Designed miniproteins, single chains, continued (3). Designs and how they scored, part 104

Each design is a single chain, and the fold is of that chain. pLDDT is the mean over its residues in the fold that is shown.

## One batch from the design tools (miniprotein)

Design m11603
Fold by ESMFold2-Fast:
Structure m11603 (fold): chain A 96 residues (1-96)
Amino acid sequence: VDPEKIYIAELRLRFPGFSDEEVAKLIEEIKEALRELPGLVAVGFYGSREERTLIIAAETEDDVQRAVEVAKEIAEKAGAELEVVRFYPSIAALNE
């Protein structure tokens, strides 16, 4: 696979006033919505319950931007904060 064909978005999610159950529910809603989208190569969550990082990888910039918009809409509707930390065109260091 050519490194130049992978786009990665790194997003930070914060859950002010959320319970552990509400955080888990929101993460699952985002995961389910992203699973319905074509063109995604990888989706991952990591971090603490207070601050999660979401990684979205796709073969096109349009596919990753669509996934970011979907995640943002779900997070904002629930009252969570979502920030785009970084958008990477072809980061070899993030490929396994």
Scores: mean pLDDT 75

Design m11604
Fold by ESMFold2-Fast:
Structure m11604 (fold): chain A 70 residues (1-70)
Amino acid sequence: AVELDEERLLEAALALSGLSAEELLRRLNTDPQFAADLAVRLAEALGLPVTEENVLLIYTRLLSLLDSLQ
């Protein structure tokens, strides 16, 4: 299993997107292409292999983390 630092994941997502946490959560839920692109870029930024498993892990962790902040 890949261990992710959730705080680092959130900081990287906010920095790469340039969006607020609320707008990022909205965009991830409404724009599948944006969600896929961001998850791939986050895998690259975090030094993880860009695999289907890692992209899905990043996406699900980020959604859960953003939801918990609301």
Scores: mean pLDDT 80

Design m11605
Fold by ESMFold2-Fast:
Structure m11605 (fold): chain A 95 residues (1-95)
Amino acid sequence: SAERREQLLRDLKGSAEQILDFMEELLKTEEGSLEEAILLAALAVEISGIYFLALLLGVPEEEVDKYVKELIEALKNKDLEKLKKILEEILKLAE
């Protein structure tokens, strides 16, 4: 239904916003700290959400796999600008 699709899109946008917020905090966090480990776990949960929400919204599996791999690489490299760009592309594909 249109209402369910709108809710899934809101959830996808919310997960994208949470990834950006957690990433900004991660950039301020000491490497090897407990706080870093907690933020990385939170980011993994949100990335999992992006994966399944994008699939539910009808994004092709090959595109989701590609962009999620790129998100993980951007996270490993602490590349906030690349992370933003990839999230924007996922949102565009989801409508």
Scores: mean pLDDT 88

Design m11606
Fold by ESMFold2-Fast:
Structure m11606 (fold): chain A 79 residues (1-79)
Amino acid sequence: SMDEELAKKIKEQMEKGFAEIEEALKAGDIEKARELFQQMQEEFLQQMSQIKNPELQKELIAYLAEVSQRFSELLEQAK
């Protein structure tokens, strides 16, 4: 469905954004990494608002929680 394709694209955009976050953290720029993550969350929520399927919305919310934990772990490992 269109909702499933959109959900996949939302996740792919988040994974691409994580590459930029990891680059910022490797450079020691924690503030930039936080700003990038905030922007990614805002874009994620805006795109998720277009999904009509409530089960996909739940899955995306769970994915966002997982990604938030992953970001927290990356911050703990940063120089």
Scores: mean pLDDT 85

Design m11607
Fold by ESMFold2-Fast:
Structure m11607 (fold): chain A 92 residues (1-92)
Amino acid sequence: SLEEAIARIEEAIDALRAKKAPSVVLLALDRVQAIVDRIKAGEYVSRLEIEIAEGLLLLAYGVLKAIKDPAAERIEAEVDRIVDALREIANL
């Protein structure tokens, strides 16, 4: 459900903050959180806006992998969880 997808995103964001994810990832999480907050407020959020937030998170994660930052492996599970949940919401 939408509520379960939102809960999974918020749990993963909290986990990434607790793990002290790199600042580039935290900036992408702020965009994801803004989308979640708007959905929870009953605002319309387009599929494109959700895809942009997903793309920014994947770009941040991809940069960490490209530079071989050890944080990439540490945060992978939470990044994947957020991406999967955003895709689920975009297809509702």
Scores: mean pLDDT 89

Design m11608
Fold by ESMFold2-Fast:
Structure m11608 (fold): chain A 98 residues (1-98)
Amino acid sequence: KQLEEAKKVIKKFEEFDKQLRTLPRSERLPAILKFLEEMKKEYPDSSLPYVVAAYLLARYGFGEEALKLLDEAIKKFPNDPNFEAVKIYVENLFNLLP
């Protein structure tokens, strides 16, 4: 059940990621945040929208926003193991930036 829900959330974000690549940088942050709000409404008890949105934010250069979202999500879902992996991803991305 949880694996099937994760696959659906990930697939929706992958399709959205394809759309993000066609948008100018100035439109990407508000688009990601809007999509996160839509996914939170569809999956209100899931941490997955937060996890995948944080990955997208980091991927598109919004690492500070990604870490802030993760802090908010950890407070809401304190026992979710998925946040450790995405936090490591975001921190590693920052270490690659000048």
Scores: mean pLDDT 74

Design m11609
Fold by ESMFold2-Fast:
Structure m11609 (fold): chain A 71 residues (1-71)
Amino acid sequence: SLFEEVLKKIEEARKKLEEAFKAKDEEAFLKTVSELDEYLLEAYPKLTEEQQKEVLKRVGELQELIKKLLE
């Protein structure tokens, strides 16, 4: 389902961001953020309201991770 694909993309992005941070690869880090953002702009409005809530929760967790890595 689209919802399962979205959750998988968020989890894959989390792993890529952690790897890019460890590698000190700023270009890979920024590219991962940009690609996920573009994907979610297309996929998010196609989800149900309950699925959107779960995605916002997962994205919020990812944003907290990014904030923690940059601080």
Scores: mean pLDDT 85

Design m11610
Fold by ESMFold2-Fast:
Structure m11610 (fold): chain A 98 residues (1-98)
Amino acid sequence: SAPLSEEERKRIDELLKGLNEAYKNNDKDKVTELSLELARILGDEEAIERIEKNKDNVEVQAAITALLYATKVFNVPREELLEKIKRVLGLSEEEILA
C-alpha cells in the first residue's frame, strides 16, 4: 500500500482525538463510526470486518484500532504490539482478531 499523505495523517490525528473522547464517554456508536473511518483510510478490509462484528465491544474496537494504527503508521511489529494491547485491555488474542 502507498504511504499516508499529510492530509490523511491529519485526519487520523483528529480521528484518534475523537476516539479517545468517545471511549471516555462509552459512546459505542461514535467509537464504531470513527474506528471504521480510520480502517478505511488505512485500507484494511479485515479490520473493517472485525470492527463491524464488534460494534458492542468498545475495548475490542480500541484494540483493533491501536494494532492497525501502530502497524500501518509506525511499522511496529504486530506480535509485540498485540501482546501489549492484550495486557492493557485485558483481552485475549481471539477477542482482538475475531
Scores: mean pLDDT 77

Design m11611
Fold by ESMFold2-Fast:
Structure m11611 (fold): chain A 80 residues (1-80)
Amino acid sequence: KLTREQLLAQIRALIAEVEAAIAQETDPAVREVLRRTLARLRAIQAQLEAGEITTDQAWAQVQAVLAEHQAELRAIFEAR
């Protein structure tokens, strides 16, 4: 039920949070995961703004990016 404007606002907020996290992160492996997540979120934002994907497609892609981000961070910390 998110509108295109609401989803764009959420994506912008997520991008800002990831950028802030990168600025504070000292672990190079975690910073690399954050940089990849940032690039993916920016790509989804650009495609949604250009009308190349629907709001539903963009939302599904954002959810996939966040799930992959969580899995990559978990793998780093579980490897010890």
Scores: mean pLDDT 86

Design m11612
Fold by ESMFold2-Fast:
Structure m11612 (fold): chain A 113 residues (1-113)
Amino acid sequence: SIEEAYREALRLVDEAIEQIKKAKTKEDIVNILQQLYDRLLEIFDKLIEKYKDNPEVVEKIKALRDRVRELLSEIYEKIMKAPDEDIKNIAIEGLRKLSEELRRGFEELKKVA
């Protein structure tokens, strides 16, 4: 369901935040963000397949997927330019923003699904 996908997506983001807090290197943080991206893509791909006969829902899922990609890319660009001591805070704040965007996007999906 849309609600189950939303709960799974939020758990993945919260898990990534906790992993980042424990991370020791920029490489660890990049790997955590990449794993999060891959797992979120799986959620969106499953939703697209489930709702394939509903074009309005599919387009909203794709729009949310694209927004997630953009936000994670923004986090990546910021951490690559930042001093090592700032990267955890940048990543965590970026992921909190991602959680808010996921909430808004899934509420819009519920209206049409």
Scores: mean pLDDT 88

Design m11613
Fold by ESMFold2-Fast:
Structure m11613 (fold): chain A 84 residues (1-84)
Amino acid sequence: SIDEIKALLEAGKLDEALKEVISLAKAGKAKKEHFEIVEQALVDAKREDLQEELYDIARQYGIYTKSMIDRDVQEGIELIKEAV
């Protein structure tokens, strides 16, 4: 649940919080907010490795956070500029 994820993040257990989100996604219970709360903690901790893993799982289950969308939009703009 989101409360369990929050408790893990408050304890500094970023790897365990990520595993909980992955488990929820595999069970079809993950919501965008589960990914967003872990994403923010990973950004604050500068754990780019875990952030990329979180994004890979989010994409696999069709979940997109605002930061993922903003990143993909910026990458798309660069691809359009290179194509023109």
Scores: mean pLDDT 78

Design m11614
Fold by ESMFold2-Fast:
Structure m11614 (fold): chain A 84 residues (1-84)
Amino acid sequence: SRLREIEERARRRMLDITARVLGVPREEVERRLAGARSLDEVRRRAIRIMEERGVSPHEFTAASIELTGIILDAEAEKERIRRQ
């Protein structure tokens, strides 16, 4: 479904951002976040990993904003499709 495709694209973008910020391969992030069942859970777990790895406050804030933006964009796109 289109709703599933939107969530899958958002999830991929969030994993890519997390991998970039942590400086690790995407496969490592995908493995660590494999249990996350929602975009909000992906965000919460990603932020926790960044905090545990000592990502700077500036990078942490920037990443949090990017991840939240992806979720908001995905929710807005899903809402548009539900109305059609």
Scores: mean pLDDT 86

Design m11615
Fold by ESMFold2-Fast:
Structure m11615 (fold): chain A 96 residues (1-96)
Amino acid sequence: AELEPADPEVAKELLEKSIEAAKKGDIRKAAVYDTAGRLLASLSPEPLPKELLIKHYKAAIEVHKKWLEENPSMPEDIKKKVEELIKKYEKKIEEL
């Protein structure tokens, strides 16, 4: 008997929940759902839909841009790290 692969629909649902949590500013829930969704996707023979990945990265970009706008007094090194994360997500969208 071989181990059955994880259900790809569960991975999709978790990533959608991650996107919704991120849009609501719940960064902790967004991170948990993202980690779980990606782990289950890696155990599935089916790749994650390109459209879902694009939506996820776009939501992450918007949340981080909003954080920069709402936190102008934060140290420059922290702002640069957030800007680097935005650039990383933009590149991932271009590579899809």
Scores: mean pLDDT 70

Design m11616
Fold by ESMFold2-Fast:
Structure m11616 (fold): chain A 82 residues (1-82)
Amino acid sequence: SLREAREAAARAAWRLLTDPNPSEEEIAEARAAGLAALRLDPDYGWARELVLYTLILEGRISASEAQAMSDAEARALVLSTL
């Protein structure tokens, strides 16, 4: 359900954000949870930000590139990771 997907994304995000050196597994779990929430609610901006943050942690984009992105550009990039 959307509620379960949002709760899973929130738990994964909390774990990721409170770990000063997150593992590849924690990053992948957070991305998967964010994408699952976005599949159910594509307008859930918080889940999109979570996925974007995991891409920064993996070095796929820089933090400055992410900050410069429009909402539409961020949405398109996140959808390309499905």
Scores: mean pLDDT 78

Design m11617
Fold by ESMFold2-Fast:
Structure m11617 (fold): chain A 76 residues (1-76)
Amino acid sequence: EEEILERFRELAERLTEPSKALNEQLVKDIKEQQAKDDKLLEEGKMTREQVIENTKKAIADALIRIGDLLDEEIRR
């Protein structure tokens, strides 16, 4: 069999587990942050616009972390 296909499969398997773990943790962190912000919104201590901006920032930060992980793994 083609060595390139074996190398690709090994790399894909090694990248899959770290990516899944990171994605699960980031989704959990975003959901927990959103739940906290929603509670503050209900109490009148935070505006809807602030909740939206906090969520956008959390998602943007998460995407950067995913990109960094892929960049590090692919370059090596």
Scores: mean pLDDT 72

Design m11618
Fold by ESMFold2-Fast:
Structure m11618 (fold): chain A 63 residues (1-63)
Amino acid sequence: MEEEARELFKRGMEALKAGKYDEAIEDFQRAIDLYREAGLEDSVEYGIAQIALGVAQAIKRSK
């Protein structure tokens, strides 16, 4: 679960760097869901994933 969330976060970051904002948003949302399911809502990883999601959404809206 945690490992899968980290993999999704990495995929989201790769998508974001490639300009694939929809894919990045989807991957970050899935990572956040997995961290939440694992009870890691107060973790640094969960917080970083939420920030990354917000950044991807903001960039997409600016296009």
Scores: mean pLDDT 80

Design m11619
Fold by ESMFold2-Fast:
Structure m11619 (fold): chain A 68 residues (1-68)
Amino acid sequence: SKEVEELLAKIKELLDKYATADETEREQIRKEISELVLKLGAAAKSSEETRKLNQEIAKWLKEAEKKS
């Protein structure tokens, strides 16, 4: 789906910005990613690939938080 691809692209862009962002900005970016992940799940809720991707994105965010 084009909608799913667009949402995924936005998530990747935010993850890239997260690496160079300030601590306060990181918290805001994490919240925005969470909202986009929710929309991604709604757009392709029956897709197994989307389900696995959502889990991996959540794991990446938690790992980034631990390293900070």
Scores: mean pLDDT 72

Design m11620
Fold by ESMFold2-Fast:
Structure m11620 (fold): chain A 80 residues (1-80)
Amino acid sequence: TLEELMKKLEEKKKAIIEEVKKNPNLPSSKFKEKLDEYLEIKSEIDVKMQEASPEEKEKAKKKIEELDKELAEVVEELEK
């Protein structure tokens, strides 16, 4: 379901951030692999959103924006 995919996306975001915090020297290639997994889940959510109600779409979009922002902050730190 869309809700299950949204939870999976949030868990993936948390896992990526925790991995970066534990290993500040995480190779860019390994970080990219984890980011690709996150993007795959987003793609599955996009497909499910096509059949979701307008209200569900708005909730999902707002949550994704928040998750993307948190990941972007971590990416910015890694590129310093």
Scores: mean pLDDT 76

Design m11621
Fold by ESMFold2-Fast:
Structure m11621 (fold): chain A 95 residues (1-95)
Amino acid sequence: SKKEEIKKIAEEVIELLRELAEEEDIIKQVGLALRAIGLILDLELKFPDDELAKKVAEILREALHEVLKLTLEGKKEEALEVVKKAEKEVKKLLE
């Protein structure tokens, strides 16, 4: 189903953001962020007029921006809390 496809992409992005928050190598951080952006774009392109997909993509984009910022500042614990919050918000939308 469409909802299951959205869920799968969202779960993959959340896992990449968790890895990004824990990564110390800048080149690997960039690679993880680019992979997350690619999946968010894939979600938007597959379901361009879907309100649920738009809301999920918005949450993931906001989380990616904040996680990347906090990771570059060395704030791993704060970055992981952003990931946890985004995961909870996405799960509420997909229930």
Scores: mean pLDDT 88

Design m11622
Fold by ESMFold2-Fast:
Structure m11622 (fold): chain A 66 residues (1-66)
Amino acid sequence: VAASMARELTGRTVTVNGVKVAVTEARVAGPHVIELRGRDEAGRPVVVRLTLDDAGAVVDSEIRDA
């Protein structure tokens, strides 16, 4: 599930905690964790961590400067 979501999110724009992120890379960081790398609307590099449930729904999201 996480691997499919990582593939889906690569090259897309996602909104996390009110911040729009243009996703350049996505990887599986754990069985229920996806790490996204990209840039926000100001061009600043950011890292997003998404935690998924068993059904693949996002249950937690975190964004930090890269």
Scores: mean pLDDT 76

Design m11623
Fold by ESMFold2-Fast:
Structure m11623 (fold): chain A 67 residues (1-67)
Amino acid sequence: EEEELIEKLQNTEDGKKQLELALEILKPIIEEIKKELAKPKPDQEKLEKLNKEYLEKIDELGEALKK
């Protein structure tokens, strides 16, 4: 699903559609981060992993937009 969204982003020239696809790609990781932060004792290792995954997705989006 994520791979399909990135492919759609790469093939989209409309800025509005690019932003909609970018938000759709980022939504699952953002929601997972929010859920972890809402816990009484957030797992710091999990948060560090999620932050790394988030940054990797941002890099993927940047590369897709350069194409």
Scores: mean pLDDT 75

Design m11624
Fold by ESMFold2-Fast:
Structure m11624 (fold): chain A 88 residues (1-88)
Amino acid sequence: SKKFEELAKEVFLSEIKRLVFDQSLTTDQVLTVFKASWEWLQLELSPETLEEVKKETKEILNEILNDESLPEEIKERAKALLDFLESQ
């Protein structure tokens, strides 16, 4: 269902910032959860919606990386997720 794919996209994008800023998780744990979520999206989404999610996720992560006010740890998390997406 196209409506299901759009909802899955919306939920994933809304959770990316929460995941990156979650101080209770290590960078490795954030990356592990992100990879599992991305793998699930690859099974559930059409190639067109998946490419859109990839593009918008990269935009969010690049905004975090370019925010000079954010702690280095948060930027390292965003960079790890971005590097993973670029390898896909």
Scores: mean pLDDT 85

Design m11625
Fold by ESMFold2-Fast:
Structure m11625 (fold): chain A 101 residues (1-101)
Amino acid sequence: MEYLITVGVKFKGNLTDEQAAELAEKAAREALEAMGFRILDIKVTVSTSNGVKYVDVQVRAEAESPEDAIRAGKAMAEAVTKALQDAGATVLTTSYTVMPL
C-alpha cells in the first residue's frame, strides 16, 4: 500500500536552505532504504520565518502495513534531526505524519 510520510523539522543555525534540503533528503532516503522501503517520490522544501528555518520532507513510499509506515516516519524524523544537528543546527521541534494514499 502507498503512504505519504511527511517529516517537519524546525531549527536555527548557519545552514543555507540548499544545505538543509540536501542533508534532509539524503538522511530520509538512507533511513528508508536501510529499512527496505521502496521510495516512489521525495519532495523537500525549506522555508524561513522570523529567523527560524523549517524543512519539510515528503516521501511517497510503499509499506506492507500502517505500523511499518509509522516506523518509517519515526526513523525518517530521527535521521533528518540527527543530520541537521551533526551539521551544527539547533533543532527546536521535529514532527512526522503518515497518511495512506
Scores: mean pLDDT 87

Design m11626
Fold by ESMFold2-Fast:
Structure m11626 (fold): chain A 58 residues (1-58)
Amino acid sequence: ISDEAIQAASDVARQLLAQGYSLPTAVQAANTVIDLVEDQGLDPEQAKQQALAQTQQQ
């Protein structure tokens, strides 16, 4: 797994926690970032945006 993917996942989790989302929700979003980068080959920045959008649509 790339260092950039880990940083993007960490950034997403920290941002959601700062916005008042629960820890399980932040962890799920971080896992989504990793999955998008590793499984679908998305750019870490794009994966970050998609994970945030999916979580915040909730």
Scores: mean pLDDT 79

Design m11627
Fold by ESMFold2-Fast:
Structure m11627 (fold): chain A 83 residues (1-83)
Amino acid sequence: SLLAEGTEALRAAAPSLSEAQKKALAVNLAVALATDPELGEAGLEMLRAAGLDDVAEEAERIAEEIKGLPKEEAFKKAKELVA
């Protein structure tokens, strides 16, 4: 499945992810959670299954703050909120 393939790829990449890449993942997942919940929930499951619980937690935190915003504004705000 796409979820299993994506999880495998993320798990393989996880030890080599830079801080900038982790922040980008958190921002993109947060926007997905806020604007496309089905896609966002799938991405959240993939990150957790890959052992990226810190990124998943950050994405959920940001998603709560940007919920209800249009996609463009959600991206802008998410980039401001990422730690």
Scores: mean pLDDT 81

Design m11628
Fold by ESMFold2-Fast:
Structure m11628 (fold): chain A 102 residues (1-102)
Amino acid sequence: SAEVEKAVREIEREVERVLEFAKEKGGLSEETREMLRRELEKIKEILESWGRPEEAERLRERALREIEELPENDDVKANLLTLVMLIAAMGEAVLLERQLKR
């Protein structure tokens, strides 16, 4: 549906914003990379539950590749802000799904 398509695009944009923020802050710590990988698996599951497995896989693969390209950065504030932004994006996806499945 159009609403599902809009929700998928919103999640794609939010993930891209998170990764761009991490680049601007100089990268991520290994711990933050691991947390982001776990959150990306959850986002993939959400998109698959919406009937969008190809888009889910593409987003996950792209985001994982971009995370691996980021330099090491142990700045606690930069890492926490990046993680919070990704969690917010996942929260938006869950809220949108609930509206679609009322």
Scores: mean pLDDT 81

Design m11629
Fold by ESMFold2-Fast:
Structure m11629 (fold): chain A 64 residues (1-64)
Amino acid sequence: SMDGFLAELRASLADYSPEEVREVTDRILRAIDTMVRQGLISPERGEELKTGIRRVADEIIAQK
């Protein structure tokens, strides 16, 4: 599920520096764009995932 994915992402990023969080987040967002281009997920679903990922990254950076 998206909530499960975002929870795992949050846990994985907890020990990262703000710079590392930004780098990992950027790579994931590019991977989502690639999946949309390849037709593996809809553009709507891609935007939902990217929005959730950006929110998690921002929250983690704000806590550091």
Scores: mean pLDDT 85

Design m11630
Fold by ESMFold2-Fast:
Structure m11630 (fold): chain A 92 residues (1-92)
Amino acid sequence: SAELAGLEAALAELEAITKSLLSPEQYAAVQAVLAEVEAALRANPNASQEEVDALFLQAMAEIKKLNLSPEQLTAVEALLGVLIGVVMAEAA
């Protein structure tokens, strides 16, 4: 769909931006958290909004432990949001 294509393009752009802002170690840690969220959503394609919101909050709690700058944290939060959007759109 046009919406899915737009989300996939946004995901690629935010991945590039996030990778440029983070150290390789920070980026690897973020990628691990994002992979857990993607796996959880793909395992439950009918996840309720409450379940999706809970996954987002849990992922952000783990990401905040990485002691990122406000700019880095904003980029990662945007990346996580778009990733969730892509996975949910693929399940539709």
Scores: mean pLDDT 85

Design m11631
Fold by ESMFold2-Fast:
Structure m11631 (fold): chain A 94 residues (1-94)
Amino acid sequence: DWLNDVVRPDELLREILESQGETRETYSVSDILGFIGEYIINEKLADPEDPSVIDLSGTLLGEIVGKDKLSSSEFGKALYEYIEKNSEVVDRLK
């Protein structure tokens, strides 16, 4: 139940969360994914002609995933791997 894991975001994730008005110390993985989804919408990072493609050039998300342009599925996988590698799990809910 990785979506229910409560994690402490690293510096880059926290900066994105703070841009959305979120200042809590810990979040569920699902909450982080939701706020990042809002960030993508608010910054208009999805390709308007093909919303399955995300352009992260010059963004903190580009730094997180290490790519400027990728598919939504590639993004989801890269984001999950980043959270798992760089966030401290503080409470694992099953």
Scores: mean pLDDT 75

Design m11632
Fold by ESMFold2-Fast:
Structure m11632 (fold): chain A 86 residues (1-86)
Amino acid sequence: MEEAKKYADEAIKYLNEAAERARKLSQVIPEKADRYARAFELAAKTLKRAKEAGLPESQIKTMVDNAKKAADRYLKELEEEAKKKL
């Protein structure tokens, strides 16, 4: 129980930080970066809701892993695209 809450809280923090990083890239890639930032914010809200609903620890861990993997991929894509414009 406590471990699942810790994973969710860390993931929510990570996703919100990823959204901030994406928004900074909106100066170079406005539409795509803003869209990805909103997706990260939505994922954070979904994890918060899952935690509040008391979903099973295994389900929360799976949601966290999927959200982090997607965020890493999207953020890397934005950073690589931004570098190509410089």
Scores: mean pLDDT 81

Design m11633
Fold by ESMFold2-Fast:
Structure m11633 (fold): chain A 72 residues (1-72)
Amino acid sequence: MPTKVEREVGLMVMVIGISVDVELSDAYSKEEIKEMIELAEEIIKEMEEMNMPQHVIDQAKKNKEKLEAILE
C-alpha cells in the first residue's frame, strides 16, 4: 500500500540516498540512530527480496555500518 511505501521510501532516502559524509550525529540523537540501524537491517532484507540492484543494497549496508560507528 502507498502509505507503507512512502514511509519506506523516506527511510531508504535517509539510509541509502544521503551522502555518507553527512554528520548524522549532529542531526540525530544516539537513540534515533539505534532505531535507524534496526530499520536499515529490515529494509536491506526487504530490498534483497525485491531483487534491488546489488550496488543499492551494498550502499544501504555501508550506511548502516556508518551509523553503528557513530554509536561507538
Scores: mean pLDDT 64

Design m11634
Fold by ESMFold2-Fast:
Structure m11634 (fold): chain A 75 residues (1-75)
Amino acid sequence: SELEKLYEEAKKIAEDLPNMTYEQFLKALNKLFEKLKEVDPEIYERFKKAYSRDPLLAFYLAITELEKKVEEEKK
């Protein structure tokens, strides 16, 4: 599903995070965010609020919510 693909992209960003500059991270996060808006608008709205305070925290919240929804699709 598109949700599983988005979750895999988010996991790849998390894996690559130690090798990224903050600017590279924000670019990757913004790209993920645009896809999230199309794939799951509900998660996107939650993240929009968190992103303005802490982009890194918003990112980890995204991964957690995507993981939950992917697990729900497998049931």
Scores: mean pLDDT 79

Design m11635
Fold by ESMFold2-Fast:
Structure m11635 (fold): chain A 92 residues (1-92)
Amino acid sequence: SADLALRKELTILQARLLAVSGEVWTVRTSDALSADEKIARLNAAQEELDAIRAELEALYPQLTPEDQAVADKLLDRIDALQREIDRLIAEL
């Protein structure tokens, strides 16, 4: 069904967001990466978050109310990760 296909897209976006979260954690906790390497990785993570947000926003009006609630939580997490990335870059 169309709803099942949209749910699969939502699941892929969630997996991509988990990967970005892992990258931010890696950058935050690494003592082996230079400041320039950390900034480059955080900028790449920020671009991926912008891409995930755009795809979520495009998908949103086609989702069931149940899946919209999931999308809302993912958007909140994107906002939190973007704030964390901005904070980390400012501290470097």
Scores: mean pLDDT 90

Design m11636
Fold by ESMFold2-Fast:
Structure m11636 (fold): chain A 70 residues (1-70)
Amino acid sequence: SMEEIDKEFVDKIIEEVEKALSNPNVTKEQLEQMIEYLEKLAEDYEKRGLTDIAEKVREFIEKVRAKLKE
């Protein structure tokens, strides 16, 4: 189903961003660009009615923002 494909895509993106957060060679600017992409992705899922997937993306954004402030 389309929802299953979107869930797999989101899981992969989360894994990539988590790897970036632990990588000392990734710049703050690159992390900020990743957050911007995730915000757009969440909005797109909300517009499509995939609210559970969108909420998962937004919760992940909040975790990333919290780590960047520490």
Scores: mean pLDDT 80

Design m11637
Fold by ESMFold2-Fast:
Structure m11637 (fold): chain A 62 residues (1-62)
Amino acid sequence: DAEKLAELIAKSEPEVALIALAVLYTTDSKEFTIATLEKVVELSKNEEVREYARELIEKLKA
């Protein structure tokens, strides 16, 4: 469930969240990854985490 995973990432420490986003980017499911990243942008209160998630979305949609 992309929503539950995004919530867990958003609530994690910033360092852990950034690692989780990097790992998520390497998965085979592009659609699932984009959906999760978009939810992280909505839910995370950390600007660095939101910025990194947006960068990954742009790369995946290119």
Scores: mean pLDDT 82

